# Designed miniproteins, single chains: the designs that were tried, part 5

Each design is a single chain, and the fold is of that chain. pLDDT is the mean over its residues in the fold that is shown.

## One batch from the design tools (miniprotein)

Design m142
Fold by ESMFold2-Fast:
Structure m142 (fold): chain A 81 residues (1-81)
Amino acid sequence: DLEKRLEELIKNKDYEGAAELIEEELARATELSDGTRETARATIEALRIIAKNKEDIEKGKEEAEKMLKKKREEVARKRAE
């Protein structure tokens, strides 16, 4: 069941997997209206943007931690000077 698989991916915050699942079903479906295909494509794009932003946020946190550590070390060095 597509709906159940999609819900499980979203529940696990696997937005990229959810986008891939919808894309794969679109490729197999021959009887969808143009409006349905357009809505599904917009949903795929939105899910991929969410997945990318989640990865960028996670990487941004890691870079911020590194920046804070370096800044603290620079302040400590300047005070020891």
Scores: mean pLDDT 73

Design m143
Fold by ESMFold2-Fast:
Formats: structure tokens, C-alpha cells, sequence
Structure m143 (fold): chain A 71 residues (1-71)
């Protein structure tokens, strides 16, 4: 559930032209390969930072909310 929502956010940013295909694939693989809540939290923190850098603070906030659900 949390992983699916995070993947949807990555795919949406890619559709908007704000991510390269390489970065999209790397982020999706990191999300899918997270084997525990600690690893997933680290990936979500990384995603939130990347979203802030591309001026998608709205999506960064959503990702932080997902991260809080993991812990």
C-alpha cells in the first residue's frame, strides 16, 4: 500500500517531465527493494528531498505523510 502510493508519485513526476527515465527506474527499484520499515523510511526521505528540489513541495508533504505511516 505505502509502496504503491510512493510509486504513483514517482510515475506522476515522470509524466510531468520532471524526472529522467533512469531516475524514475532507480527510485521505483529502491521503493520495491526496501525489505523493512527502516529501509522504506530512508527511501521515502530521499524521495521527499528530491521532490522539494524540483519545487513539488505538495508531493514532498504527501511522501512525508507516507513516511510517518511506516514508523
Amino acid sequence: MIKDKAIEIVEEVYKEGLLTEEDKNKLINLIKSAKNNEELSEVLDLLAVLLERIDRKDLAKKVRELRDEVK
Scores: mean pLDDT 84

Design m144
Fold by ESMFold2-Fast:
Structure m144 (fold): chain A 78 residues (1-78)
Amino acid sequence: MMEEVEKKAEEIKEKVKELAEEARRALQDHDYDTVAALMKEVGELIKEAKELYEKAGKPEEAERFAKEMQDLFFRIAG
């Protein structure tokens, strides 16, 4: 049960990294509409992971992961 949540969390983390790199490129092009769309997609992925942790009875881990993903996105995107 928990191993499945951790596996999906790692998958989401990799997707967040990819979307953050796309957002970084969009920011360089001053394409703020694309940045907003990518931020929304990242938010949906974080929400999905948070719900998985909460359903597993780990709301503290859900909050920690959400913050980690937000920090990761902004660190990579700039």
Scores: mean pLDDT 83

Design m145
Fold by ESMFold2-Fast:
Structure m145 (fold): chain A 62 residues (1-62)
Amino acid sequence: SHMSEEERRVATALAAILAGVQLPKEDRELVKKYLEELIKQSTDPQLKAYYERLLKLAGIEL
């Protein structure tokens, strides 16, 4: 699999948010924290850009 289980979970939650599904605040906060940590810990510019785009798509600006 080219995508981790955790990344698939985040992608599923993000897709639901973008489709207008109202997720619990806890799930939205978890997605935000997960992506922010990946941005902070990653040294790969392409991965950082990818995660930043996901945050923006979820309506969370940096």
Scores: mean pLDDT 70

Design m146
Fold by ESMFold2-Fast:
Structure m146 (fold): chain A 95 residues (1-95)
Amino acid sequence: MEEEIEKEAEEMLKELLSKSKEELEEAIERLDAAIAAAEERPLTEIERGQIEILRLVKKAIEAVLEGKLEEAKEHLKKAVELARELEPLAEAARA
């Protein structure tokens, strides 16, 4: 349900708002490193989706640092929606 996606995005936003500026900047550096490392090899459809989630989370953190909380929530909602779409594919890959 859309309501569950919004609730999860709001919980993620609350967690980001609980962090210091320094912690958020370190999170951006870690996300950039993860994205760059993933780009070094051929990607599956699932891996491309996972990288897009990382990009959306990074955009949300950048929006929080700029005080743009509505934009941050929109990026987090997109990340949650994509993560839920990838769950069935990831489970099929484990079987």
Scores: mean pLDDT 79

Design m147
Fold by ESMFold2-Fast:
Structure m147 (fold): chain A 63 residues (1-63)
Amino acid sequence: MESGTYRLVGEKPAVGSDGTIYEPGTVLDLEDVRFLDDGNVLARDVATGQTLLAGAENLERIA
């Protein structure tokens, strides 16, 4: 998964570096998407500039 529009799928929210909670079903424009060895994805929310952490299986690229 690289830069693009992603949807949070599943039941767990994602958390931004500032403590912002992204609820399941949220659609986000993400850049600098990086897979981590622990199965998580680190990415930047284009709209807020915040870095967020989510499970890789909880992110679906839609555009």
Scores: mean pLDDT 77

Design m148
Fold by ESMFold2-Fast:
Structure m148 (fold): chain A 75 residues (1-75)
Amino acid sequence: MVEKYEKLIEVAQEAKAKKLSLSDIATRMLATASEFGMDTTPLNQVIAEAVRNKLSADEAADKAIATLKALIEKA
């Protein structure tokens, strides 16, 4: 279980390092989470907040990473 969250954090970090758009980061993270059979609700919530608050791709990626780290702590 933890390994799936760690892989998802890696995907977010790699997308951020490659300077991908918010849309591309969101697409890659959701696709990876779905492949792992993970609940996408927390990621969809972060994406919705990023769009609503007009966050940059970097800010959105950082928020997603923080959310995933919190889920690891709770698991």
Scores: mean pLDDT 79

Design m149
Fold by ESMFold2-Fast:
Structure m149 (fold): chain A 94 residues (1-94)
Amino acid sequence: SAAEAAERARKEAELEKKIEERKKLIEYNRDKNLMQLAMHYASILILEGKRLGLEAEGLKYASEIVQMALDNASPSELEKKYEEYLKKLRELAG
C-alpha cells in the first residue's frame, strides 16, 4: 500500500540522517585530535627507529608526520603516511 511504502521511506530517511550526524561527529573528533594523533605516530616512529638501529630515519619520518599535522593534512592522509613510514622503516632494517 502507499501508506506502507511511505512509512518505510520515512524510517530509512531517519536512519540515514542519524548515520550522517554520527559521521560528522567522528570527523570533528578526528580534526580536534589530529595533533595528538600525530604526536603518538611520531613517538612510535622514533621508538621503532631506535629499536631497529635507524634512529635518523625514525626521527626524519616522525618530523614529517608532525609537519603534516601542522599543515592541516587530513586524518586519513596522516594515517596512510604513518603506515607507509612504519613499513619503510621495517623494510630498511631487513
Scores: mean pLDDT 80

Design m150
Fold by ESMFold2-Fast:
Structure m150 (fold): chain A 105 residues (1-105)
Amino acid sequence: MKSFTELVADFVAALNKLIDAIKNGSVEEVEKAMEEFLKAVRELRDYALSSGDPELLQQALDFVDGAIDELEELKKTAPPEKQPVIDKGIEELRRIRDELRAALA
């Protein structure tokens, strides 16, 4: 089983691949990178929720919030054909954010 530190590294690596695909790749490459990124986000969320540790929950929330902001900014200059996959990704990230926020309450 991966540690929280390894899951954070996976999250950052997957986000960087997604950013590169949005800027330089095809729609198919963006879809693939988004699926890989959302998998990493879900693994990070599941670890934080299972831990019940407020510090890990807050760290996971901060990473998800940062990714939402980055994707919303990238969407402003993305070609129209890439925007639907970015929108679906942001919607899923917002759902995960709400789950993490609820666990901190």
Scores: mean pLDDT 90

Design m151
Fold by ESMFold2-Fast:
Structure m151 (fold): chain A 67 residues (1-67)
Amino acid sequence: MEIEKFIEEISEKYKVSKEALEYLYNTLKLSLEEIEEIAKEIYETPRGGPRSLTIRLVSERLATLPR
């Protein structure tokens, strides 16, 4: 599937685990563009805490969407 290749490429490019990216897609239902943006932020801010901060930003974005 196209999604599998996307996750693999983003994982390799930004050094983020495939499992984490798959979790964002399957559990949080994020778009491919949002997943890439999150991976890029993690890559640019390597100091500890980016995982919790990234998930927090995702949660805030989801909270602003119409129900």
Scores: mean pLDDT 66

Design m152
Fold by ESMFold2-Fast:
Structure m152 (fold): chain A 75 residues (1-75)
Amino acid sequence: RLVVTTLEELLENLEIEKYSSKDKEKVFDNFSKEEIKDGEYYYKSKVPNSPFVIHIKDIEKVAELPEVVDPKVYE
């Protein structure tokens, strides 16, 4: 199942992932890259029962953030 998530949802999911990673590179390592076509990629979560995917453009925006803010609201 392909579920496109927003940056906010990505950050909420990363709150769980951050506890298992140490830096930005490791955060992305918890996602698998899949080529869809013409060198375009989706990042799919490796977390069990979490079929979240981020289009490469959205994940790039997160990757450009030099500092990670801890989101307190995750609901």
Scores: mean pLDDT 44

Design m153
Fold by ESMFold2-Fast:
Structure m153 (fold): chain A 96 residues (1-96)
Amino acid sequence: SLTEQMVAFLQYLRDQLKKLYEETGDPGLKRAADLLDEAIRRMEDASPEEALELLGELAREIERIAKESKDPETSLTLGTTAGMLEIYRAVMKLEL
């Protein structure tokens, strides 16, 4: 299903951010990974339309963390992640 594909993409992003957190200790990366875990849980009961809205909410929250980050590399990584989520949401919306 479309929702299963969205969940798989979020799991991939979560795992990448978690790995970076384990290497750097940056709390912004942990907060973003935790938000991805929350979004994955919420998607289990979501319709495809609700899942698209969750992707938008997630992208906005991660972008906020990116803008608040004092570390340029974390800011860039999380900004890129938010951008990827917005592009993915736009692409998945076309499949509905």
Scores: mean pLDDT 88

Design m154
Fold by ESMFold2-Fast:
Structure m154 (fold): chain A 111 residues (1-111)
Amino acid sequence: MSPVMKQVQEAIGLLDQARTAIFNKDYETARATIDQLIGVFREIEAQLSDNPLMVQSARGAIDLAEQAKKIIDKGIDNGYLTPDDELKLLIYLMAMGGEALVIERMVQKLE
C-alpha cells in the first residue's frame, strides 16, 4: 500500500470521527479531529505535488476543513449549532469525503 493510500484511509477515518463528534455535540473533539484532518490533507498535497489534479483535490479538502472549523468554533462559543450551520457543516464534511475518494481512485490507477 502506498503512503498516500494510508493517508487517504486515515482522512476517511478522521471524517467519520468528526461526524460522530458533531452528532454527539462534542465540538471540542470535532475541532481537534478537523485539525488532524487538515494536517493529513497537507501531507497528501506535499506527496502529490507532481500531480496538479490531486493537488487541487487536496487543497479543496483543506479549504473545506478550514470552513468547517469556523462553524465548529461558532458551536463551541454558543454551546450549540443552528440547523443551518449543522447542514452546512455536514455538506462540508461530505464534500471533503468526495475529495478524498477522488484522490484514492486516482492513486489506485497510477500503480
Scores: mean pLDDT 85

Design m155
Fold by ESMFold2-Fast:
Structure m155 (fold): chain A 108 residues (1-108)
Amino acid sequence: SAELDAAFREAAAEMERRKPKSTLEGVKLFIEELAKRLGMTPEELLRYLAEHAGEDEVATSLIQFLAVALGREELAKEIYEAFQNGDVEKTRELARKAAEAILEELKK
């Protein structure tokens, strides 16, 4: 969690410094910088976030935030509700769906 939290803050700062022209560009830059700082590809990062969703609050919050940023607001809400209810298995399943949707959106 501490390593992921530190990498998140540094990736967010770098994204803001580059002044993205759109929400999608900003999300892409953020994911690329966060993945780089963790020694991962974007696909590996999203898989990591999904695998740790429900157990790690930072991972859960990040995948939820990315889902909202890319217009998957209802899915993000379901992730939040499952996490608040302590349903780790459901949170992880929903986070995997979010990760897949995020990857598909980034390919467009």
Scores: mean pLDDT 83

Design m156
Fold by ESMFold2-Fast:
Structure m156 (fold): chain A 72 residues (1-72)
Amino acid sequence: SDLERARRAAEAALRAAEEAARALGAEIVQTSQSGYGDFGGATVVTDAGKTVVAFALGDEIEVRVVDGDYTG
């Protein structure tokens, strides 16, 4: 179903962002995720003043580490 695909994409993005946060040696203080179709996005805020953002689209995953906290 479309909802199941979107959920899996969001989970893939979150997993990638959490792995990147762990690689920084930082603790995760907040997470958020969203998905639609084959797209997933996730944001992980760390206690080190860095935010990890990940995007999943099909089989491709992009991860970025940004200085600063999540600003909604």
Scores: mean pLDDT 79

Design m157
Fold by ESMFold2-Fast:
Structure m157 (fold): chain A 110 residues (1-110)
Amino acid sequence: SKIDKVAELTEEMISLLKETKDASTDASHQAMLDSLVVELRWLQEEAVDAMKNEDEILQMRVIERLLSMIQSLLRQSERLRATGTAEDAALAETLEQVAKKLQEIRDILR
């Protein structure tokens, strides 16, 4: 189902974020990754509620939040890649993968 696919994509993103956090020694990166996990859990709950209740207004708000998150993550990944460090490049790759999976969730909700 669409709900199961959103749950699958959310767990894949959280797994990637935890793996990236465990590999990081940067406290700022670790805090950002923890915050993103919380945001993804909240977003999953809102998306599931929108789908279960056929709430078109909530669905539109979730789509707007997804677009905002995708744009923010991609801007952040560009800044990280510009530093030229291996650790920042690895974090950028993780954020790009998360943005791609958020786009897949957005496409499910369209």
Scores: mean pLDDT 89

Design m158
Fold by ESMFold2-Fast:
Structure m158 (fold): chain A 72 residues (1-72)
Amino acid sequence: RRERLLEALDLILAGKYQEAAKLLENDELTVYLITLPEERLRLLRELIARGASAAELQRRLHLTPEIARFLA
């Protein structure tokens, strides 16, 4: 689950949006991630790699509760 999410984030950072969308299987989450500035996407990747909680992700990145829940 966490490994698949990190792989999808790396694909988005590489500009491989179609491949990332297939891994995420969630259109709302995919649209949110591809519209993030690169700096925020890199920060999100680091936080997930460290095992950040949904509450920490929501606070640090100003995520909606639903998106934070999918990422934790």
Scores: mean pLDDT 76

Design m159
Fold by ESMFold2-Fast:
Structure m159 (fold): chain A 101 residues (1-101)
Amino acid sequence: SAAEAARKGGEAALEGGLLAAKNGTDKALSYGIGGALSGAGGVFLAEKGTSPEAARQAGTSGRSGGYSARLGGKLASKEGYEKGEKGYVLGAAGRALGLAA
């Protein structure tokens, strides 16, 4: 479902962002924090929302968080990079499914 994809995307972005922040400094730390915050926002929105609009917002936040986590992960954490990629893909899927509804 759109909400499930968005929630999983937010979770992955949060995990990836935290890994990048833990292992990085400077840019990697900043991208990691950004990824974690946007990922957490995506999870929050997905848990509160049952509408297509909520899934779109949650998916957009998860996608954005995943993108930031990927950038931080490239610099500081391979696992953070991989989780950021997952967050980006699943967040995008949740957004797209919400738009199609």
Scores: mean pLDDT 83

Design m160
Fold by ESMFold2-Fast:
Structure m160 (fold): chain A 83 residues (1-83)
Amino acid sequence: SLDAAARARAAAEAARLAPEIEAIQNSPEAPLEDIEALMARVARAARALAAAAGLPESVWDDILAEYAKALGVSVAEVRKRIA
């Protein structure tokens, strides 16, 4: 099982990015560069959290799915930015 503290930290980090993701989602006129920069930052943060906390891939996928949904992009697109 995951360390509850590590999982809580990952959730808190995702919550910190939620307002920025929501702002982009509610502003379709935002420059593509801003959306791409946010997606790259989200992907890097998710990967860093997974590595630092020793999170299994299943939790990482959940984080990526939430970000992809909020940004209106596919999970596959977010995964490409991490690779």
Scores: mean pLDDT 60

Design m161
Fold by ESMFold2-Fast:
Structure m161 (fold): chain A 94 residues (1-94)
Amino acid sequence: AVRAAKLLLETARLFELALAGDFEAFLAALLEGLRELGYEEQAERLKALPEEELEELLRRAHEVARAEAAALTPAQREELARALAEAERILAEA
């Protein structure tokens, strides 16, 4: 439950940053999210890429995330908000 709750919160955080259009915040949250979920090796591999390649890859990922986030219906956004509240509750109790 705790790992699933962390994954959901980090995913929603990335969606919120993508909707806001803040690429730097999106990048920082993505790397932090990978570490929090135990994917430290993957986070380090991303940082090991040449800056130009990393920036291009993450810019494309940001554009995809932004498009997916914008495609959410109001009902899907409401369901996500409810799931986030439940995830926060689970983490607070853990």
Scores: mean pLDDT 70

Design m162
Fold by ESMFold2-Fast:
Structure m162 (fold): chain A 64 residues (1-64)
Amino acid sequence: MTREQRIQAALKELQELKKNKEVSPERIRRLRREYGLSPAELMEIAQETGLTPLAEEALLLEGA
């Protein structure tokens, strides 16, 4: 899978989680690791989905 395909797959999964109201900072952190997203790439897809605050919290949990 190319980098672009991984980002698109992660975006699709994040959109599905949002639709099902299953989004949390822990779930976003897991998504980032599963797809190997950089912090910048995670913030990009979070902005597209309106989940920027939860993505920011997910990154803070990784910094502990």
Scores: mean pLDDT 80

Design m163
Fold by ESMFold2-Fast:
Structure m163 (fold): chain A 60 residues (1-60)
Amino acid sequence: GSEEEAKGAYDAAKQGAIDGIEGGGSAETVLKRGEEGAKELLKGKNLEAAIEGLKEGVKE
């Protein structure tokens, strides 16, 4: 996808991880489930961006 699509995937994944942590999920569980879901729905650059977003979201 384009850089804009990858940025969107990153931002959405990061926010999803933050919401998962705030909802009572552990960083390990939120990251694992988020990565599994991203791998089923996304490919290539968008998948890489989503995984990076998940990692950043679980830090904060």
Scores: mean pLDDT 80

Design m164
Fold by ESMFold2-Fast:
Structure m164 (fold): chain A 55 residues (1-55)
Amino acid sequence: METLLSRARRELVEAARAGQPTLTISSPELDEGIEEHLRRVAEELGIKLTLERVA
């Protein structure tokens, strides 16, 4: 079973591989810890990440 964190990280890697400059992730499962971690990964990959909590 795949968590939001592992799915989002995979999407970031795929976006970087495809040469996409931006990625938007929208999920009710977004937590501050997950957001911080994903933002760091996006910065490492050079992707501008937008996170949307859909409460």
Scores: mean pLDDT 77

Design m165
Fold by ESMFold2-Fast:
Structure m165 (fold): chain A 91 residues (1-91)
Amino acid sequence: PAADREQRLAVAEKLIEEARKAGNEEAVEHAEKLLELIEEGAPEEELQIELIRIARALAAKDPALAAQLEAEIAEAKATDERDAAIIEAAE
């Protein structure tokens, strides 16, 4: 629904701002690609791949963030896997 798309756009915009704050131009480029993919209605898998790329670009610039971002990526993947299992079980 519209609220879900609006939430994704807000996340992409936040990632662009966070990347700017961190001075990570590579992360900014990937965050901008994420925003464009959301606007184009790309499948969620493509969006998730770009999120991982953004996180890795940020981690490469700041070793202190690396461990935290890796944990968040693992948590997000666990959540996505559970959502997929629930959807499959519902069918």
Scores: mean pLDDT 68

Design m166
Fold by ESMFold2-Fast:
Structure m166 (fold): chain A 78 residues (1-78)
Amino acid sequence: MMEILVGVGDGIEPVLDKAAEAALRGEEVRLFVGEEVYEKYKEELELLRKLGVKVILGEPTEEDFSEETKLVGIAREE
C-alpha cells in the first residue's frame, strides 16, 4: 500500500529517514520538497537520490499518487 508522509519544520527529518528506509528496501519513493528544504537539506537530498529516491522541487499532483509508488513524502520548512 502507498504511504503518504508530510513533514513541516522539525517534522522534515523523520520523512527523510522513512524515505531512505523505503528506498533501501528497493521501493519506489517520491519526495517533494520546497525551495527552503532543498537549500537546507541539499546534502541529505543528494544522498537520497543516490539511494533511488526521486527528489522533486514543488508540490505533488494527482498523477504522482500512482499504484507503483510505495511512498510519497512532502517536506516543507513552514
Scores: mean pLDDT 77

Design m167
Fold by ESMFold2-Fast:
Structure m167 (fold): chain A 72 residues (1-72)
Amino acid sequence: SMSEEEKIKAAVERVNAYMEANPDASDEEKTVYALNVIGSQGLSKEGIREAIERIKKLSEESKKVLLEALTG
């Protein structure tokens, strides 16, 4: 089984790779992708917060939406 840190790292790398491959993606498309990747990892509330903080090229507004959706 993967540690929580390994799950966080894998999720962040996957989301960041998507952002770099899809620079023209909308904030909605980026947010939905991040939601699906992070939400599927079985992370704790703290792990979700850390994963969101490590994502690059996502607006602060989109990060707040993700945090609320995954931890609210």
Scores: mean pLDDT 84

Design m168
Fold by ESMFold2-Fast:
Structure m168 (fold): chain A 78 residues (1-78)
Amino acid sequence: SDAEKAELLAIAREALESDDPEAVLEAAVEELARRLTELYMSTLPEPSEELREEVLERLREQIRGQLELAVEEERRRL
């Protein structure tokens, strides 16, 4: 939880320091969603490709929302 929040805030700061914040955020969403999806799927006895795609899409939406909030929090500090 604390480590995850720290990672999101670090990504938000990197995005704000970038010439293309949107590209940094989208790259982070894809990498984090992929990593967390693989972690989740590895815990299941019978993983399916349909479930993998569903989990990946849900995590993309969730992480994107969390990163948008982290960016707003970091902007308030600047």
Scores: mean pLDDT 83

Design m169
Fold by ESMFold2-Fast:
Structure m169 (fold): chain A 124 residues (1-124)
Amino acid sequence: SAELEQQRRLAEQYAEEIRKLIEAGASDEEILRKALEAFTDLLGMRDVSELLGLLQLSKEHPDMPLEDLLAELARRRSDLTAEDISLKEFVENAKVLQSKLPPFLQELVQPILEVLEEYLKSKE
C-alpha cells in the first residue's frame, strides 16, 4: 500500500540521516537523539519518553510479548521515570524490542540498527 511504502521511505530517510551524522563526525549524543526520533516516529510512539519506557520494560521483561509490554506501559505512564541512556545501551535495548515487534516493524527498524551497530563496532 501507499502508506506502507511511505513508512519504508521514512525509515530509509532516517537511516541515511544517521549515516550522514556519523560521516560528519557527530557526537554519540547527536546520533542517539536522531535514533530516538526515528524509533519514536516509526513505532508510532507518542514521544521519546514513551519509547524509552517501552525499551526499559522490554529489557526488564525479556520473555514478555509486545502486547503485554504495551499494557504495562499504559498502566505505568505516570510512574515511569525516563533514565538517561547511552547510544550503546539504546542499540542493545532496541535489538531486544525489535525481536518482539511484528515482522513489518522488525524490517522497518533494521537498517537503522545496522548503521548504529557498524558505527559502535568501528569505535572498538
Scores: mean pLDDT 84

Design m170
Fold by ESMFold2-Fast:
Structure m170 (fold): chain A 88 residues (1-88)
Amino acid sequence: MAEEIRNALLEATLESVKTGKPEIEEEVAISLRPRVEELWAKDPEALKEALKATIREAAEELAEYAAKELGISVEEVLAEAEALLAKA
């Protein structure tokens, strides 16, 4: 379950950035809500780990894309992802 949520969120995040459509990420988040709620009730630590893994993997993939398309520094994208992980 946690791995399925991680993979779905990662794919949605990458697709959202590549297409410039944040709605894709939002639609996937809505479809995953029942699974997220079930995992949160059963094992909140597993859900946190899955989300952290998703952010880390997405940040690595998105850093290259953002640098090419948006002119954003790879270092800035990775630093922001690490800050989000630290606060979670």
Scores: mean pLDDT 65

Design m171
Fold by ESMFold2-Fast:
Structure m171 (fold): chain A 97 residues (1-97)
Amino acid sequence: GMMEELEELAKETEELLKEFVEELREKAGGQTLKGEESLEMVFEYLELSEEEQEKFRRSSLVEQMVELVIRVGKLKGKEELGEKMAEALRKAAEENA
């Protein structure tokens, strides 16, 4: 049913983000990173240009989450999942504006 599809989408997105976080932790050698250091590592991992990094930093939280799920989705071969979650995030933000 519709509720099962939403739960499945949420679970798949959580798994995708968990894999991404685990890869960042391995790249950091298991060290705890502070916010700025974490952002730099995310930017390097996703291969963002300086212009893309500046745009990300100037974006709203919703726009930052959208960019992350799209790029992580592409990186993990789950581009459709990333796009669906991005659309859901944008719609939720518009309805709560």
Scores: mean pLDDT 69

Design m172
Fold by ESMFold2-Fast:
Structure m172 (fold): chain A 74 residues (1-74)
Amino acid sequence: SEAELTEQIEKILLAEHGEELERIKSRLDALGEQYRAETDPAKKAAIEEEIRQLLAETQKKIQELVAKIRAELE
């Protein structure tokens, strides 16, 4: 089933890249905390842009890794 395939892909993704993904999560959490604490509009906008870029890059990377794992599973 597609659900089983998705679970297998997720398991492999976490096993092979879980540490890197956890570092990205920690960085996003830190940026979110900095954003909430920041009162300077220009700095706040810069943090928001950094969060947006990191999210976009992370999504693209996950999609590429998922596609690679899916190809290996055939």
Scores: mean pLDDT 83

Design m173
Fold by ESMFold2-Fast:
Structure m173 (fold): chain A 77 residues (1-77)
Amino acid sequence: SSMELELEKGVFMVALAVAERLKDNEFMAKVLEKAAKVFEKMGRYEEAKEFRKLAEEARKGADVKEITDKAMKVLDS
């Protein structure tokens, strides 16, 4: 439902903000991987693909703030 989608978006926005404050690429990747699985389960396949791509970029050492900004944009779409 749209209510469940908005709740999950809120949960992941908070988790991403925490990961950014910790400056932890591994924690960021884990948050994004969980977001991808949740969105895929909700039938949001395009958002899930973007989260998987961002998780891979985070694991490859991409800047945590840049990853967070991109992930927040996906959640706000």
Scores: mean pLDDT 85

Design m174
Fold by ESMFold2-Fast:
Structure m174 (fold): chain A 103 residues (1-103)
Amino acid sequence: GAAEKEQLLAQLENLLSELKNLLETSTNPTVKDALELILDAAEKLLEAAKSSSPEQLKNALAAMEQLLSLAKKASSSTDATQAANLAIAGALIAIGSLIELSL
């Protein structure tokens, strides 16, 4: 129903808010760059999700949770290569989810 879709969208927006907070609190430039790439991908996923079915929204929520997990790992990383690899992984997950939502 409409209420379930609204609840799922609210959950996605809350996860995006956590991503923004991780970016705001990061002080390492390479980690910030990685987080900005993950955040851009996550924002595109959330916008696509707004026009989606409840089933697609559940898939988008799972993808967003995976992006947040990668963002937390990137934020905690002292290795620039690891942070970059986590950002690439996050972007690929978001691209996959956007393709699915466009079907």
Scores: mean pLDDT 77

Design m175
Fold by ESMFold2-Fast:
Structure m175 (fold): chain A 89 residues (1-89)
Amino acid sequence: MEVSIEASDTVQRGARMGILTATVKASEPVEVTAQSVDPSVRIKASAVQHLPDGTSIAVVVTDAPVAEVQFTANGPVKATGTARGVILP
């Protein structure tokens, strides 16, 4: 099984919420989970979209000025990627 994960760092200005994304490419369907690295930072919403080409896009919403989120692709082999989001005033 081949699995790759690519998580994108973001900087947003004047936003109330930060959006963090990860793109997962797998030869087989995999479950994608997200967790905050800092337990004081809460994930407000999350969604995963599976595309017909085997790509999955995971989206997480946070309202903290700085958030780090670890995305995990949960197949027979696990892959992880961490995204950092910053909200500027």
Scores: mean pLDDT 78

